# Ledger of designs, part 76: designed miniproteins, single chains, continued (5)

Each design is a single chain, and the fold is of that chain. pLDDT is the mean over its residues in the fold that is shown.

## One batch from the design tools (miniprotein)

Design m18795
Fold by ESMFold2-Fast:
Structure m18795 (fold): chain A 96 residues (1-96)
Amino acid sequence: SLKEEAEKLKKEAEEKKKEAEELARQVGRDSGPRVEAAIRGAIESAEAGDRELAEYLMREARRLAPPETQPLVERAGEAVKELYEKVAEYKKLEEE
């Protein structure tokens, strides 16, 4: 059913949000609050369905992060991408 599929996607989106938030915390410990804030802003934008703003903020996080934390920022970017894709999918199911 569309309702069950939407609920499943919402749970998957919540899991990706938690993954991205944990990666943001790790990046914040290693690279400071500015990079963490950019990733957190990307997560909030992804949840709001604003893919363009989420992608912009992840580009800013990559620009600000030192080389040592780039792998964590890239993992956060993957989680943010999966988050906004799942949000777009369940919103489409709820509107249909």
Scores: mean pLDDT 87

Design m18796
Fold by ESMFold2-Fast:
Structure m18796 (fold): chain A 72 residues (1-72)
Amino acid sequence: SPTQEQVQTLVTQGAKKVIEAVEAGDDKKAEEIIEETRKQLSTLVDEETVEGATKALEEVKKQAKEEKEKKE
């Protein structure tokens, strides 16, 4: 469905940008990306789906931070 495709695209692009921001040391930018993605998702899907996607992006941020910390 078009909505499912849009949601997957937003989450995938959001995850890539979050990883890039964390690798650059910009935690604030990573948080802003998650919030922007959440706002875009809230116009397309229900609250439960938005919450799930937001938690997935927060987990991506956490994993990226842990990987960066292990390297330095």
Scores: mean pLDDT 82

Design m18797
Fold by ESMFold2-Fast:
Structure m18797 (fold): chain A 74 residues (1-74)
Amino acid sequence: MIEARLQLDENHVLSLLFVDSEEEAKEYLKKRKIISSSTKNIDDVKAGSTFVIKNEEEGELKGKLETVIVFILD
């Protein structure tokens, strides 16, 4: 799994999530606080699925919104 991040503004980051499978994406996203999603359930995640996450963890993203777009690589 690789995540590439682009800062959109002071409070919002775009993350491109490159995973080898939909299952890897689900495991990553289950650990995050999702506030908006292109899918009704995290179990429906697929390539191109978009999630908005509120970062409550310590570190550089704390307090920021993160838009995650899922890319599935073989």
Scores: mean pLDDT 75

Design m18798
Fold by ESMFold2-Fast:
Structure m18798 (fold): chain A 58 residues (1-58)
Amino acid sequence: KRLEAGRRLAEILREKGKVTDEEIDKLAEEYGLDPDELKRIVKKYKDPRAVELAVSLQ
């Protein structure tokens, strides 16, 4: 689910301040999402809440 993927990305950003490409690839595989799309969202929206919303609504 995109909502769950968005929450997990936000949690990683809050906990570590950064998400690695490996973490994004793993999450994309788990939720059936495009890893390149998730990487673009993380790069564009630096704020964890903005990343969560962008992944969930897109």
Scores: mean pLDDT 78

Design m18800
Fold by ESMFold2-Fast:
Structure m18800 (fold): chain A 58 residues (1-58)
Amino acid sequence: MEEILEEAKKKAEEIGDPFAAALAIKEVEHLYEEGKLTKERAEEIIEKAREFAEQVKA
């Protein structure tokens, strides 16, 4: 789980929009604290944040 958290945080930092990145990091950290963080859930959260950031760029 620690490695999943660190990987997700790195991917979130690559998101161009700092607000979307911060929300993704917060959600991933929340799931980690609850013991519910999985690689699939982390990737889903990051993908949603990336889509949101792309909408802001348009």
Scores: mean pLDDT 77

Design m18801
Fold by ESMFold2-Fast:
Structure m18801 (fold): chain A 71 residues (1-71)
Amino acid sequence: KEELEKELAELEEEIARLRKEVAELKKELEKAKDGPEEEIKELRKKLLEAEEELGLAEIRRGVLKRTLKRL
């Protein structure tokens, strides 16, 4: 149970970091929207990658929370 709680805490930190990254990329994309298309494509690619990683981390958190609830 303690091991799963540690994993959950680490995962929460990862999710917080990824949420910050997604928010920053969205702000950069908004600022760059009138800029070069190449820069916009680069930012969109990074945003998609960060959002995918965040989604996977949130799924893992859900699984860990359900496991802890059953213990």
Scores: mean pLDDT 80

Design m18802
Fold by ESMFold2-Fast:
Structure m18802 (fold): chain A 60 residues (1-60)
Amino acid sequence: SHMEELKKEIRKNQEKQAAKLTPEQFEKMGYDKELAEELYKNKVTTPEQFAEIVKKLKER
């Protein structure tokens, strides 16, 4: 039903919200501005994704 689909989307959005912190919130966690912005843009949730972003920044 539409209601069941809506509940599933809410759960997915709650999980994704943990990865969609604002750049300012990432900075408050101790990350520098450039890294905070990249983490926010890429919605990083796993160590593998984090390693890829760090690698990308080192190549700049």
Scores: mean pLDDT 62

Design m18803
Fold by ESMFold2-Fast:
Structure m18803 (fold): chain A 79 residues (1-79)
Amino acid sequence: QEALDHLRRAGAAALKEPEELRNKILSLVGKAIQALLDGDYETALRYAEEALKVAKEGNASPEVIEHLERAIDILREKL
């Protein structure tokens, strides 16, 4: 629930990013959400971590980064 909410908020915030960065983040966030809905917390964490790396490297907004970091913290607690 909480991790899913933060992943969804990160995706929504990413819609404001430049197209190339937006598409990369949305793809990874979408994969993280799908894994989370399937109960695969390990795969969800891996995709969320990759999304955060892409977001930081691309200088995405603080809103995107903060929601990804919060989702990662929650997913780690579930493992």
Scores: mean pLDDT 87

Design m18804
Fold by ESMFold2-Fast:
Structure m18804 (fold): chain A 80 residues (1-80)
Amino acid sequence: SKEETAEKILEVAREMAKKLGVPDDYIEEIERAIRLALKAGATPEQILEVAVQMMASHPLVTKEEVEEFRKKMEEVIKEN
């Protein structure tokens, strides 16, 4: 389901951001953006793009880490 996919994207984004030392305040902002996209009727692919853009915007998240996150979440979307 869309809700289940959004929750998986949120869980993985939160875990990766915490591992990279991203502040909790910014992680809450990522979570808010994902939930807002879901509420607005975004597709799983659009929700992933919102999460990717938020992650990519933080200086502690490198382009390589963003790409790893994207690849992992593409698999989650395929499974749901």
Scores: mean pLDDT 83

Design m18805
Fold by ESMFold2-Fast:
Structure m18805 (fold): chain A 65 residues (1-65)
Amino acid sequence: TERAEKLYAKGKELYAQGKYEEAIAAYNAALEADPEFKEAYLNRGKAYEKLGKYEKAKEDREKAA
């Protein structure tokens, strides 16, 4: 969980910098460490939306619910 939280925090920082592809990679790593991390799914979905990947964003929102 601690590792997942650190990777998630890195993803949020990258997202804030507009580095959406790198943010997604960090969120992917967080989800590998904790597959039930709903906040990581939610924020990965937001990054997918920024890249116009709406189908992937929808899938992540459904997993976050």
Scores: mean pLDDT 87

Design m18806
Fold by ESMFold2-Fast:
Structure m18806 (fold): chain A 62 residues (1-62)
Amino acid sequence: MKSRDEIADEVQKLYEEGKLSAEDMKKLQKKFLEYLEENPNASEEELNEKFKEIYEEIKKEA
């Protein structure tokens, strides 16, 4: 993952591969979009870190 677009594509890919349920995908997208709205100047590194954090949080809570 190198960009915002790549991260969005990765979420879709995880759903396609059956690694995420539709509900988990929606939760991940919602939380990630909120992060982007709050942090419009976030770096690729910060976006990758946040994506992994949200993904793990959703999986742990599910």
Scores: mean pLDDT 71

Design m18807
Fold by ESMFold2-Fast:
Structure m18807 (fold): chain A 58 residues (1-58)
Amino acid sequence: SNIEKAAEEIAKLAKETDDQEELQKKALELLKKYGVDNDEGTDYVRKKMVEALEEKYA
């Protein structure tokens, strides 16, 4: 689904980018690009972004 694709791309970006502010901007751009810039899509993508950051900095 588009929500899963957006989540996968942001998870990769989270592992590549140390700038949290830049990461948040790109997350919003990806949500909009995949047409899931709604509450459900935003919550799911944020959850996957946080999981990726936890793995990176564990």
Scores: mean pLDDT 76

Design m18808
Fold by ESMFold2-Fast:
Structure m18808 (fold): chain A 55 residues (1-55)
Amino acid sequence: SELEHLIESTKITLRSMGVSDEEIERLVQELREKYAKEGYISTSELLKLMLETIE
């Protein structure tokens, strides 16, 4: 699915940036919940969530 590809690439990116697996799983859950509610995730929303996770 498109969501699973997005999640996989996001995990790889954040892990390469030194983000902990615990923080990555938290973000993944947030992405899954948002997609379930809205049916999509915008690029700007994804970038915002990733930035908040890194900070």
Scores: mean pLDDT 79

Design m18809
Fold by ESMFold2-Fast:
Structure m18809 (fold): chain A 96 residues (1-96)
Amino acid sequence: DKEIDAGIADILMALGNVALEKGDYDTAIEMYEKAIELYEKAGDKQGVADAYTNLGRAYLKKGEYEKAIEYFQKALEIDPDNVEARKLLEEAEKKK
């Protein structure tokens, strides 16, 4: 059920955001990766793009700049008008 898959993905995104706020970057990464899988099953392209943006942010905070860049680029491939992903991509490129 696409609606259930997207709803569970939204919960995983919220849990990932809480983990990110607490500095538990590995838990945030795991939650966002699971959310991506469920958004993909649901056909929710915006959810996938948002999850890639958050996954990139988690890698950026972890200091893994090349991985952060990769995920921001994946988000922008799906949603080229994502201002947040573009801004975070520029930040990651300046820090590497």
Scores: mean pLDDT 89

Design m18810
Fold by ESMFold2-Fast:
Structure m18810 (fold): chain A 74 residues (1-74)
Amino acid sequence: AMLSEEEKEETARAARELIEEARRLLEEGAPKSKVASLLAAAGILVAALSYGGDEETAEELREEIREAMKEMEE
């Protein structure tokens, strides 16, 4: 079943907040495990968004997660 328009907006917002927190923690030099946990949680929400019918937003957020993970490895 597809997510409602409101559920898509809420899910995307929650995912963005997790990515933003992960990037903030990366800047502050937090443990990689903490950053990875937030990015993993964001990834679950992105998967829900994709299966829920908002693939465009899901693709944008997946790219943001990939960029954050790359920064964490560098």
Scores: mean pLDDT 85

Design m18811
Fold by ESMFold2-Fast:
Structure m18811 (fold): chain A 70 residues (1-70)
Amino acid sequence: SEREELEKALENIRKGLEEAERLKSRTIAMVALHEAKEVLERAKKLGDEETAKRAEELIKEAERLVEQLR
């Protein structure tokens, strides 16, 4: 289902952010940010409030990491 794909995407994004922090990679953090924004847009269209909230949390984490790695 699309919900299961979004859940898997959120897990992959979280792992990407962990890797970005470990490697100090702004590029990986920016990719994770864009992916999290795509998940948020899809979750909103589906009316999936829980997935949307989780995507918003990952967006905030990714934005902080991108700012830190400037």
Scores: mean pLDDT 87

Design m18812
Fold by ESMFold2-Fast:
Structure m18812 (fold): chain A 80 residues (1-80)
Amino acid sequence: SEDLREMLERVLKTGERLGLTPEQLLAMIRSVLVLAGIPDEVIDAVIKKVEEFMKENPDASREELLEKTLEIVDEELAKA
């Protein structure tokens, strides 16, 4: 969804500007997914995979994190 992309991009940009911790950023991403109407079980799977990506790629750009988060959301929704 274009709306989901815009919401996630806004959250990631704000998180970068405010210097949020990975935990705080993941909480903001979760909030966006809840507002987008994504099922809780899908959200839990997405957050786990995004956390793993952030842990393995601590220097990932905002753009890389955005694209990876959207990829994970699409993959997990397709499995549900």
Scores: mean pLDDT 85

Design m18813
Fold by ESMFold2-Fast:
Structure m18813 (fold): chain A 81 residues (1-81)
Amino acid sequence: GLKNILRAIGLALRGIGYELDGDLVGAAKDYLEAAKLFLEAGDYETALKLAEKAKELAEKAGDEELVKEAEELIEEAKKKL
């Protein structure tokens, strides 16, 4: 629904803020949650892009759990495209 899309946009914008501040883990978590909400909304292309960005930041941070979560979401989004 519209509320989920607006929440996803808000999370993506907050993620950009964390990334600019150098908080890679915070940014990755926000991008991942935004990607999940876009996936639920049927916007698979945006979900894929955000999940790929979350993976990149999680890899830079060395957070193996976030990398795995992002990889799972990337695979799910690709299967829907």
Scores: mean pLDDT 88

Design m18814
Fold by ESMFold2-Fast:
Structure m18814 (fold): chain A 72 residues (1-72)
Amino acid sequence: SLDEEVLERLRELKKKLEELIKNKAPKSEILKVVKEVDELIEKYLDKLSPEAKEEAFKIVGEMQELLKKEFP
């Protein structure tokens, strides 16, 4: 389903973000992941079920907390 595909992609992007931060990757690589998340949310968020939308907000929120620690 669209819900499962979008949530799976968001989880993959979160894991990628965690690895980039852990490995002190270039800021350009981190920003590339952020851009992919933003594009995915803009394109699909309003098409998700309420349950998938809630999970998407949770995943994005967790990524935002990681970014706050890296870019305070």
Scores: mean pLDDT 87

Design m18815
Fold by ESMFold2-Fast:
Structure m18815 (fold): chain A 60 residues (1-60)
Amino acid sequence: GTTGFRELAATLRVLADTNLQLGDLEGAAGGYYMASLFYEQAGDMEEAREMRERAEELRK
């Protein structure tokens, strides 16, 4: 099922947001990237795209 992937993606997004607030740009970028992969597995393509773009922005 896709439910577990969506829940994991949401959790990773929250952790990435926390890392960003703490100034850990590398940890935040990694978290957003992982969230994008799990949103993609869940079929949540818009959320996956947003997370991927956020991760790439933080690594530029």
Scores: mean pLDDT 84

Design m18817
Fold by ESMFold2-Fast:
Structure m18817 (fold): chain A 64 residues (1-64)
Amino acid sequence: SAEELLEKGKKAIDLGDSTLAANAAWELVQQGKIEAARELVEYAREKGDKESARAMEQAIKLAL
């Protein structure tokens, strides 16, 4: 579900795993949950994780 993907993405960001964060954002976009994917980007930025934020932004652009 989108909620489970959001939780997985947030945990990936907390662990510093930019690849898992990008994968979660990609899957959210594939499910049509673009705003949820953007929420993950904002979460990473609030945490100061610019690497995950950039990786997720690229994944979102490529998925669209």
Scores: mean pLDDT 84

Design m18818
Fold by ESMFold2-Fast:
Structure m18818 (fold): chain A 60 residues (1-60)
Amino acid sequence: EEFLELVAKYAGITGEVIVLKSDEDKEKYLPYIKEKLAGVTEITPEQRERAERVLEILKK
């Protein structure tokens, strides 16, 4: 479930949702997402709201 939070945060910042369909996709794309997010110390309220909405969708 931690990976869903990373995907949602990435979508909040970039507007792009990376759908992880398999364990292989998770292994491939999670390091990429983490690397992209490592440079981000703060996000805007709008980006946070988008991330939360995406997370809710991904959890269901």
Scores: mean pLDDT 75

Design m18819
Fold by ESMFold2-Fast:
Structure m18819 (fold): chain A 55 residues (1-55)
Amino acid sequence: SEAKKEEELKKKLEELQKRVEEIMSQPFPSKEEVVEKLKALAEELGLTDLEPGSV
């Protein structure tokens, strides 16, 4: 069962990565916007432990 949980988390992370890449793909993306989107997605996916923020 653990393997299945990890696989689900991986898929969630991949979706998050895609969004980040799209933002970064912009000519001059704002780091703040990227961080905000990452935080919102992490909370939605329940990945709060995923880099809480090095402010």
Scores: mean pLDDT 66

Design m18820
Fold by ESMFold2-Fast:
Structure m18820 (fold): chain A 64 residues (1-64)
Amino acid sequence: SLLEELRALAESIPDEAARERVLALIDEMERAIQAGDSARFNELLAEIGRALAEARARAAEMAA
């Protein structure tokens, strides 16, 4: 599922603070889905996407 995929990506983030932040956003996204809050879901999806992109770019630089 999308949530499982996002959690797997978050768990791969080496920086603990960034990982915890993304996991917290994913938990809020799951709650938004359960509540039927489409506006909150879209907001969280955009925020998660940005946080993951930033974390991946940073991890790629550090792994070089």
Scores: mean pLDDT 81

Design m18821
Fold by ESMFold2-Fast:
Structure m18821 (fold): chain A 61 residues (1-61)
Amino acid sequence: SPEEERRRLAEQVRAAADGFHASLDKKAAEYEKIDPELAKKVREEGEKRRQLFDDAAARLE
């Protein structure tokens, strides 16, 4: 049904967002050894994108 498809899509978006955020957090940790300022910016960007994906998923529900 369209409702089931929207729910499944929302779950996919949330799962993709979680994976992406985890990858960025890993990269930020690596960058922290080389450039702490860059690491901070990567974390800030990750947080902004996480919120954007969460909002998008909420709209699909």
Scores: mean pLDDT 81

Design m18822
Fold by ESMFold2-Fast:
Structure m18822 (fold): chain A 87 residues (1-87)
Amino acid sequence: MTPEIFTAEGLSKLPEEEREKVLEIDIKLALARMMVSILKLSGEHLEVAEEAEKLIDEALKAANEGDLEKAEELVEKAIELLLEAIK
């Protein structure tokens, strides 16, 4: 599920200053999802991939509720876990 805030219609309703932050979070979410897919395809570190998916889901819920700060913190935590796994 993609929060409406990340859709073209949702972005058009935001002030320009907030659009950059939303786009930054959206890019981070895309990166985290890509890394999860890589781990799942490799069949390694599946526990880390599962934990990261939970953080991504929580970040999406926070973004849907308008809590962009919490969404960013959760997605950054997911990326940190995934980076440790692929070292």
Scores: mean pLDDT 77

Design m18823
Fold by ESMFold2-Fast:
Structure m18823 (fold): chain A 60 residues (1-60)
Amino acid sequence: SIKVTAEARVGSGRAVVTVEVKEDGSITVTDVQVSGDAKDALEAAIRATEEAKRKAEELL
């Protein structure tokens, strides 16, 4: 299995999303950390999630 971590920052917001891609192609979100003011934190979470998705897809 392969772990992929993506981090994003928007204004005061920071998000770190970790996903695990297994050899069978299953993807599991293993960790989500979000901080900052609500609007910035939400935007950071969206960006980190999109980046994690892109990285996971590159791994097949």
Scores: mean pLDDT 82

Design m18824
Fold by ESMFold2-Fast:
Structure m18824 (fold): chain A 99 residues (1-99)
Amino acid sequence: ALEKMKSLLEEMRAALDAGDYETLIEKAREFVSLLGKELPKMTKEQKKEALKIANEALDVVRRGIERAEKTDFDLAIDLATVELGIAVNIVVTKKEIEK
C-alpha cells in the first residue's frame, strides 16, 4: 500500500508539473480511495509514513487548485473535492496514532 501511495504521489506531481489537471484529478481520486481503504489496516509506524505521504499529496492538490482556478473552475472544484477527502483521512490517521 505505501509503495503504491508513493507511486501515485509521484504521478500526481508529474501531472501538476505538466499542467495536466485532468490526470492530477484522476490520480488524486485513486490516492484518496487507496488511502481510505488501506489506512485502517496499517500499523502505527505505517500510519505515520502514510501521514507524511498524505500531507505531500495534499500540498500537490492545493497547488493544483491554485493553478486550475486561473484556467478552469470546474477542474479546480473537482480538485477541491479530492482535497477534502485527503484532509479528512489525515485527521482520522492522527486520531488513530494518538490512541
Scores: mean pLDDT 84

Design m18825
Fold by ESMFold2-Fast:
Structure m18825 (fold): chain A 64 residues (1-64)
Amino acid sequence: MERPPLRVDVTLTATPENRELAQAGADALIAGIRAGNEVHVTVVDRGDPELAAELKARVDAAQA
């Protein structure tokens, strides 16, 4: 079978101290998804459940 382009597996960690960095990471991953890349994202809550929910919703919306 033909081998597709590389897929990427990424974990985003939601912490209250690094919210801006997590959002910037999500922006880059969403751009990759919209460019047609296969990106699998796991969001982990480590003290900021609102940020974790927001990151997940943004990634899910980009894949829809």
Scores: mean pLDDT 76

Design m18826
Fold by ESMFold2-Fast:
Structure m18826 (fold): chain A 83 residues (1-83)
Amino acid sequence: DRESFEEGLARLREAALALKDPEAREEALRFVRLLEELLRRGVPEEELREVEERIKEEAAKLPEDTPLVELLRIAARELERLL
């Protein structure tokens, strides 16, 4: 559903802009831009689910106190593999 995905991206962008940490905000906005590019290119939902699973696996290897900015960098790197 393209509309619900676009609405989700808009909400993610708003959440990213609301982040008080400038470094986390910058990485979150980069993550949103990558998702927007993947949507523009019509990447299949199945490929997005595979990336989501890889992001979860990478996040699970990190300490629970890992900064949000590092989690966002990992997520961005996995999304870049789809481009």
Scores: mean pLDDT 74

Design m18827
Fold by ESMFold2-Fast:
Structure m18827 (fold): chain A 59 residues (1-59)
Amino acid sequence: EEEIIRQAIQAILEGDLEKARELRAKIKDEKQRTYLEGLILFQEGKYEEAEELFKEAFK
């Protein structure tokens, strides 16, 4: 799972958001999935939505 998380973050940094979402779907931990969705939204410029997901992930 750690390897999949690392690959998802790399995909986000490279701007490959489709690959990032595909990798995120394979992650079993809900908090990690929520955090990655927040990062994807942040990369898309949806800062307000990203902030809400970050709050949920660290709740």
Scores: mean pLDDT 80

Design m18828
Fold by ESMFold2-Fast:
Structure m18828 (fold): chain A 60 residues (1-60)
Amino acid sequence: KEEVIEILLEIADFIIEHDGLEESKEIKERIEKQIKESADEVLEIKDLETLKKYLEEIKK
């Protein structure tokens, strides 16, 4: 769970660096809100694999 949060924040930071600053701020705030709401939900290890794949796509 902690690792999923770390990856989501890494994705948000990457978006901020490479995308429009104002829009990226909103995206990061939304991700942070979603993470807080999802704190009570169990995230599967498979979701980590999917998020890492998404991060690789963004890097392209």
Scores: mean pLDDT 56

Design m18829
Fold by ESMFold2-Fast:
Structure m18829 (fold): chain A 69 residues (1-69)
Amino acid sequence: MEEKEKKAKEMIEQQALTLRSMGASDAYVRETTEEMEKKGKELLEKGASTDEVIAAINRVALEKYAEYL
């Protein structure tokens, strides 16, 4: 469980850094991070696999990238 949480957090941090590198505002990065954290936590509570958690986090990031670009 802790290892899944670590991997989820690392992916969220990587996506946040990517958004910052693209020039996204602090507010947009914070909002996106909160959505990824919420989605990751929800899936972890449901006993989802690491792959499912990472896929869901990446889906949130992809949707936000599409809105930003």
Scores: mean pLDDT 80

Design m18830
Fold by ESMFold2-Fast:
Structure m18830 (fold): chain A 81 residues (1-81)
Amino acid sequence: MAEKLRAIVEGALEKIRKLYEEGKKEEAKELAEEVIEELKKAPEELEKLKEEGKISEEEAKEMKEVVEEALKEFEKLLKEI
């Protein structure tokens, strides 16, 4: 599951980079902001899923780490565009 989340994050980063390179800076910024808002909600959702027994403690920890890393990458990208 964490690997799937990483793939989604990488895909979003590449899409934003492509928009920025094409001169669509406003669209790139809007997409980055949308992804950041979704990622900010993810830790609470992951905790809930863990408490409900839908994911393991290990899976929740790994996914939280991916989310934290992704947030840093997207926030850095947003400051540069």
Scores: mean pLDDT 79

Design m18831
Fold by ESMFold2-Fast:
Structure m18831 (fold): chain A 80 residues (1-80)
Amino acid sequence: GLEELKDPEFQKRLAAELYNAIGNVLLKKGDYDGAIESYEKAIELYPENADAYRNLGIAYRKKGEFEKSEEYFKKADEIE
């Protein structure tokens, strides 16, 4: 069946993975602000997404926001 697609928690986790993937595409295109927004949505939907925190750190690093970058890498390490 497709019972999982009707599970709100499963839907939120799936949506978080999609936003993380969108962020990755935007990051590769150099749209750092768009990438950050997408990764933040992923974290909002699934706060235990270590990959989204790590990618958010990378995006802030590319913007030259080194302190925010370090904070997000630390959060990713705490989840792993």
Scores: mean pLDDT 84

Design m18832
Fold by ESMFold2-Fast:
Structure m18832 (fold): chain A 52 residues (1-52)
Amino acid sequence: MSRTGPPDGSTSIEDIKEAIEKGVDVIENHGVGSPIGDVLRKKADEKGIKIV
């Protein structure tokens, strides 16, 4: 069982939001099927940050 990173329920939105507010340029994301991806995309888009 792969417990590396939050798959579908364990999200660290606060940590991600903090990183975006700090002004990071790039946020690494799993890509497919990541619930955090949806929140990251929204926040990153408003900040103009790239998600990879």
Scores: mean pLDDT 56

Design m18833
Fold by ESMFold2-Fast:
Structure m18833 (fold): chain A 76 residues (1-76)
Amino acid sequence: MLEEMIKKGEELVEELREWLSKDPRASPEEVEELERLAREYVRAAAEALVTGDEAARARAEALRAELGEKVRRILA
């Protein structure tokens, strides 16, 4: 289950990276940073969903906030 959820999330991140890399507002470095954060978020979120671990939930929330800020900066 956890492995499957991570795989699906990573596939989604790959699709988003491809889409974002075509946006002239996003630099290659910013796309790489977003991909890294998104992959970490996916892993933390999958772990929290499968295990119910509070620490994993807190980590996923923090990573989600970082991702949101990063996206806002790029899309502003």
Scores: mean pLDDT 76

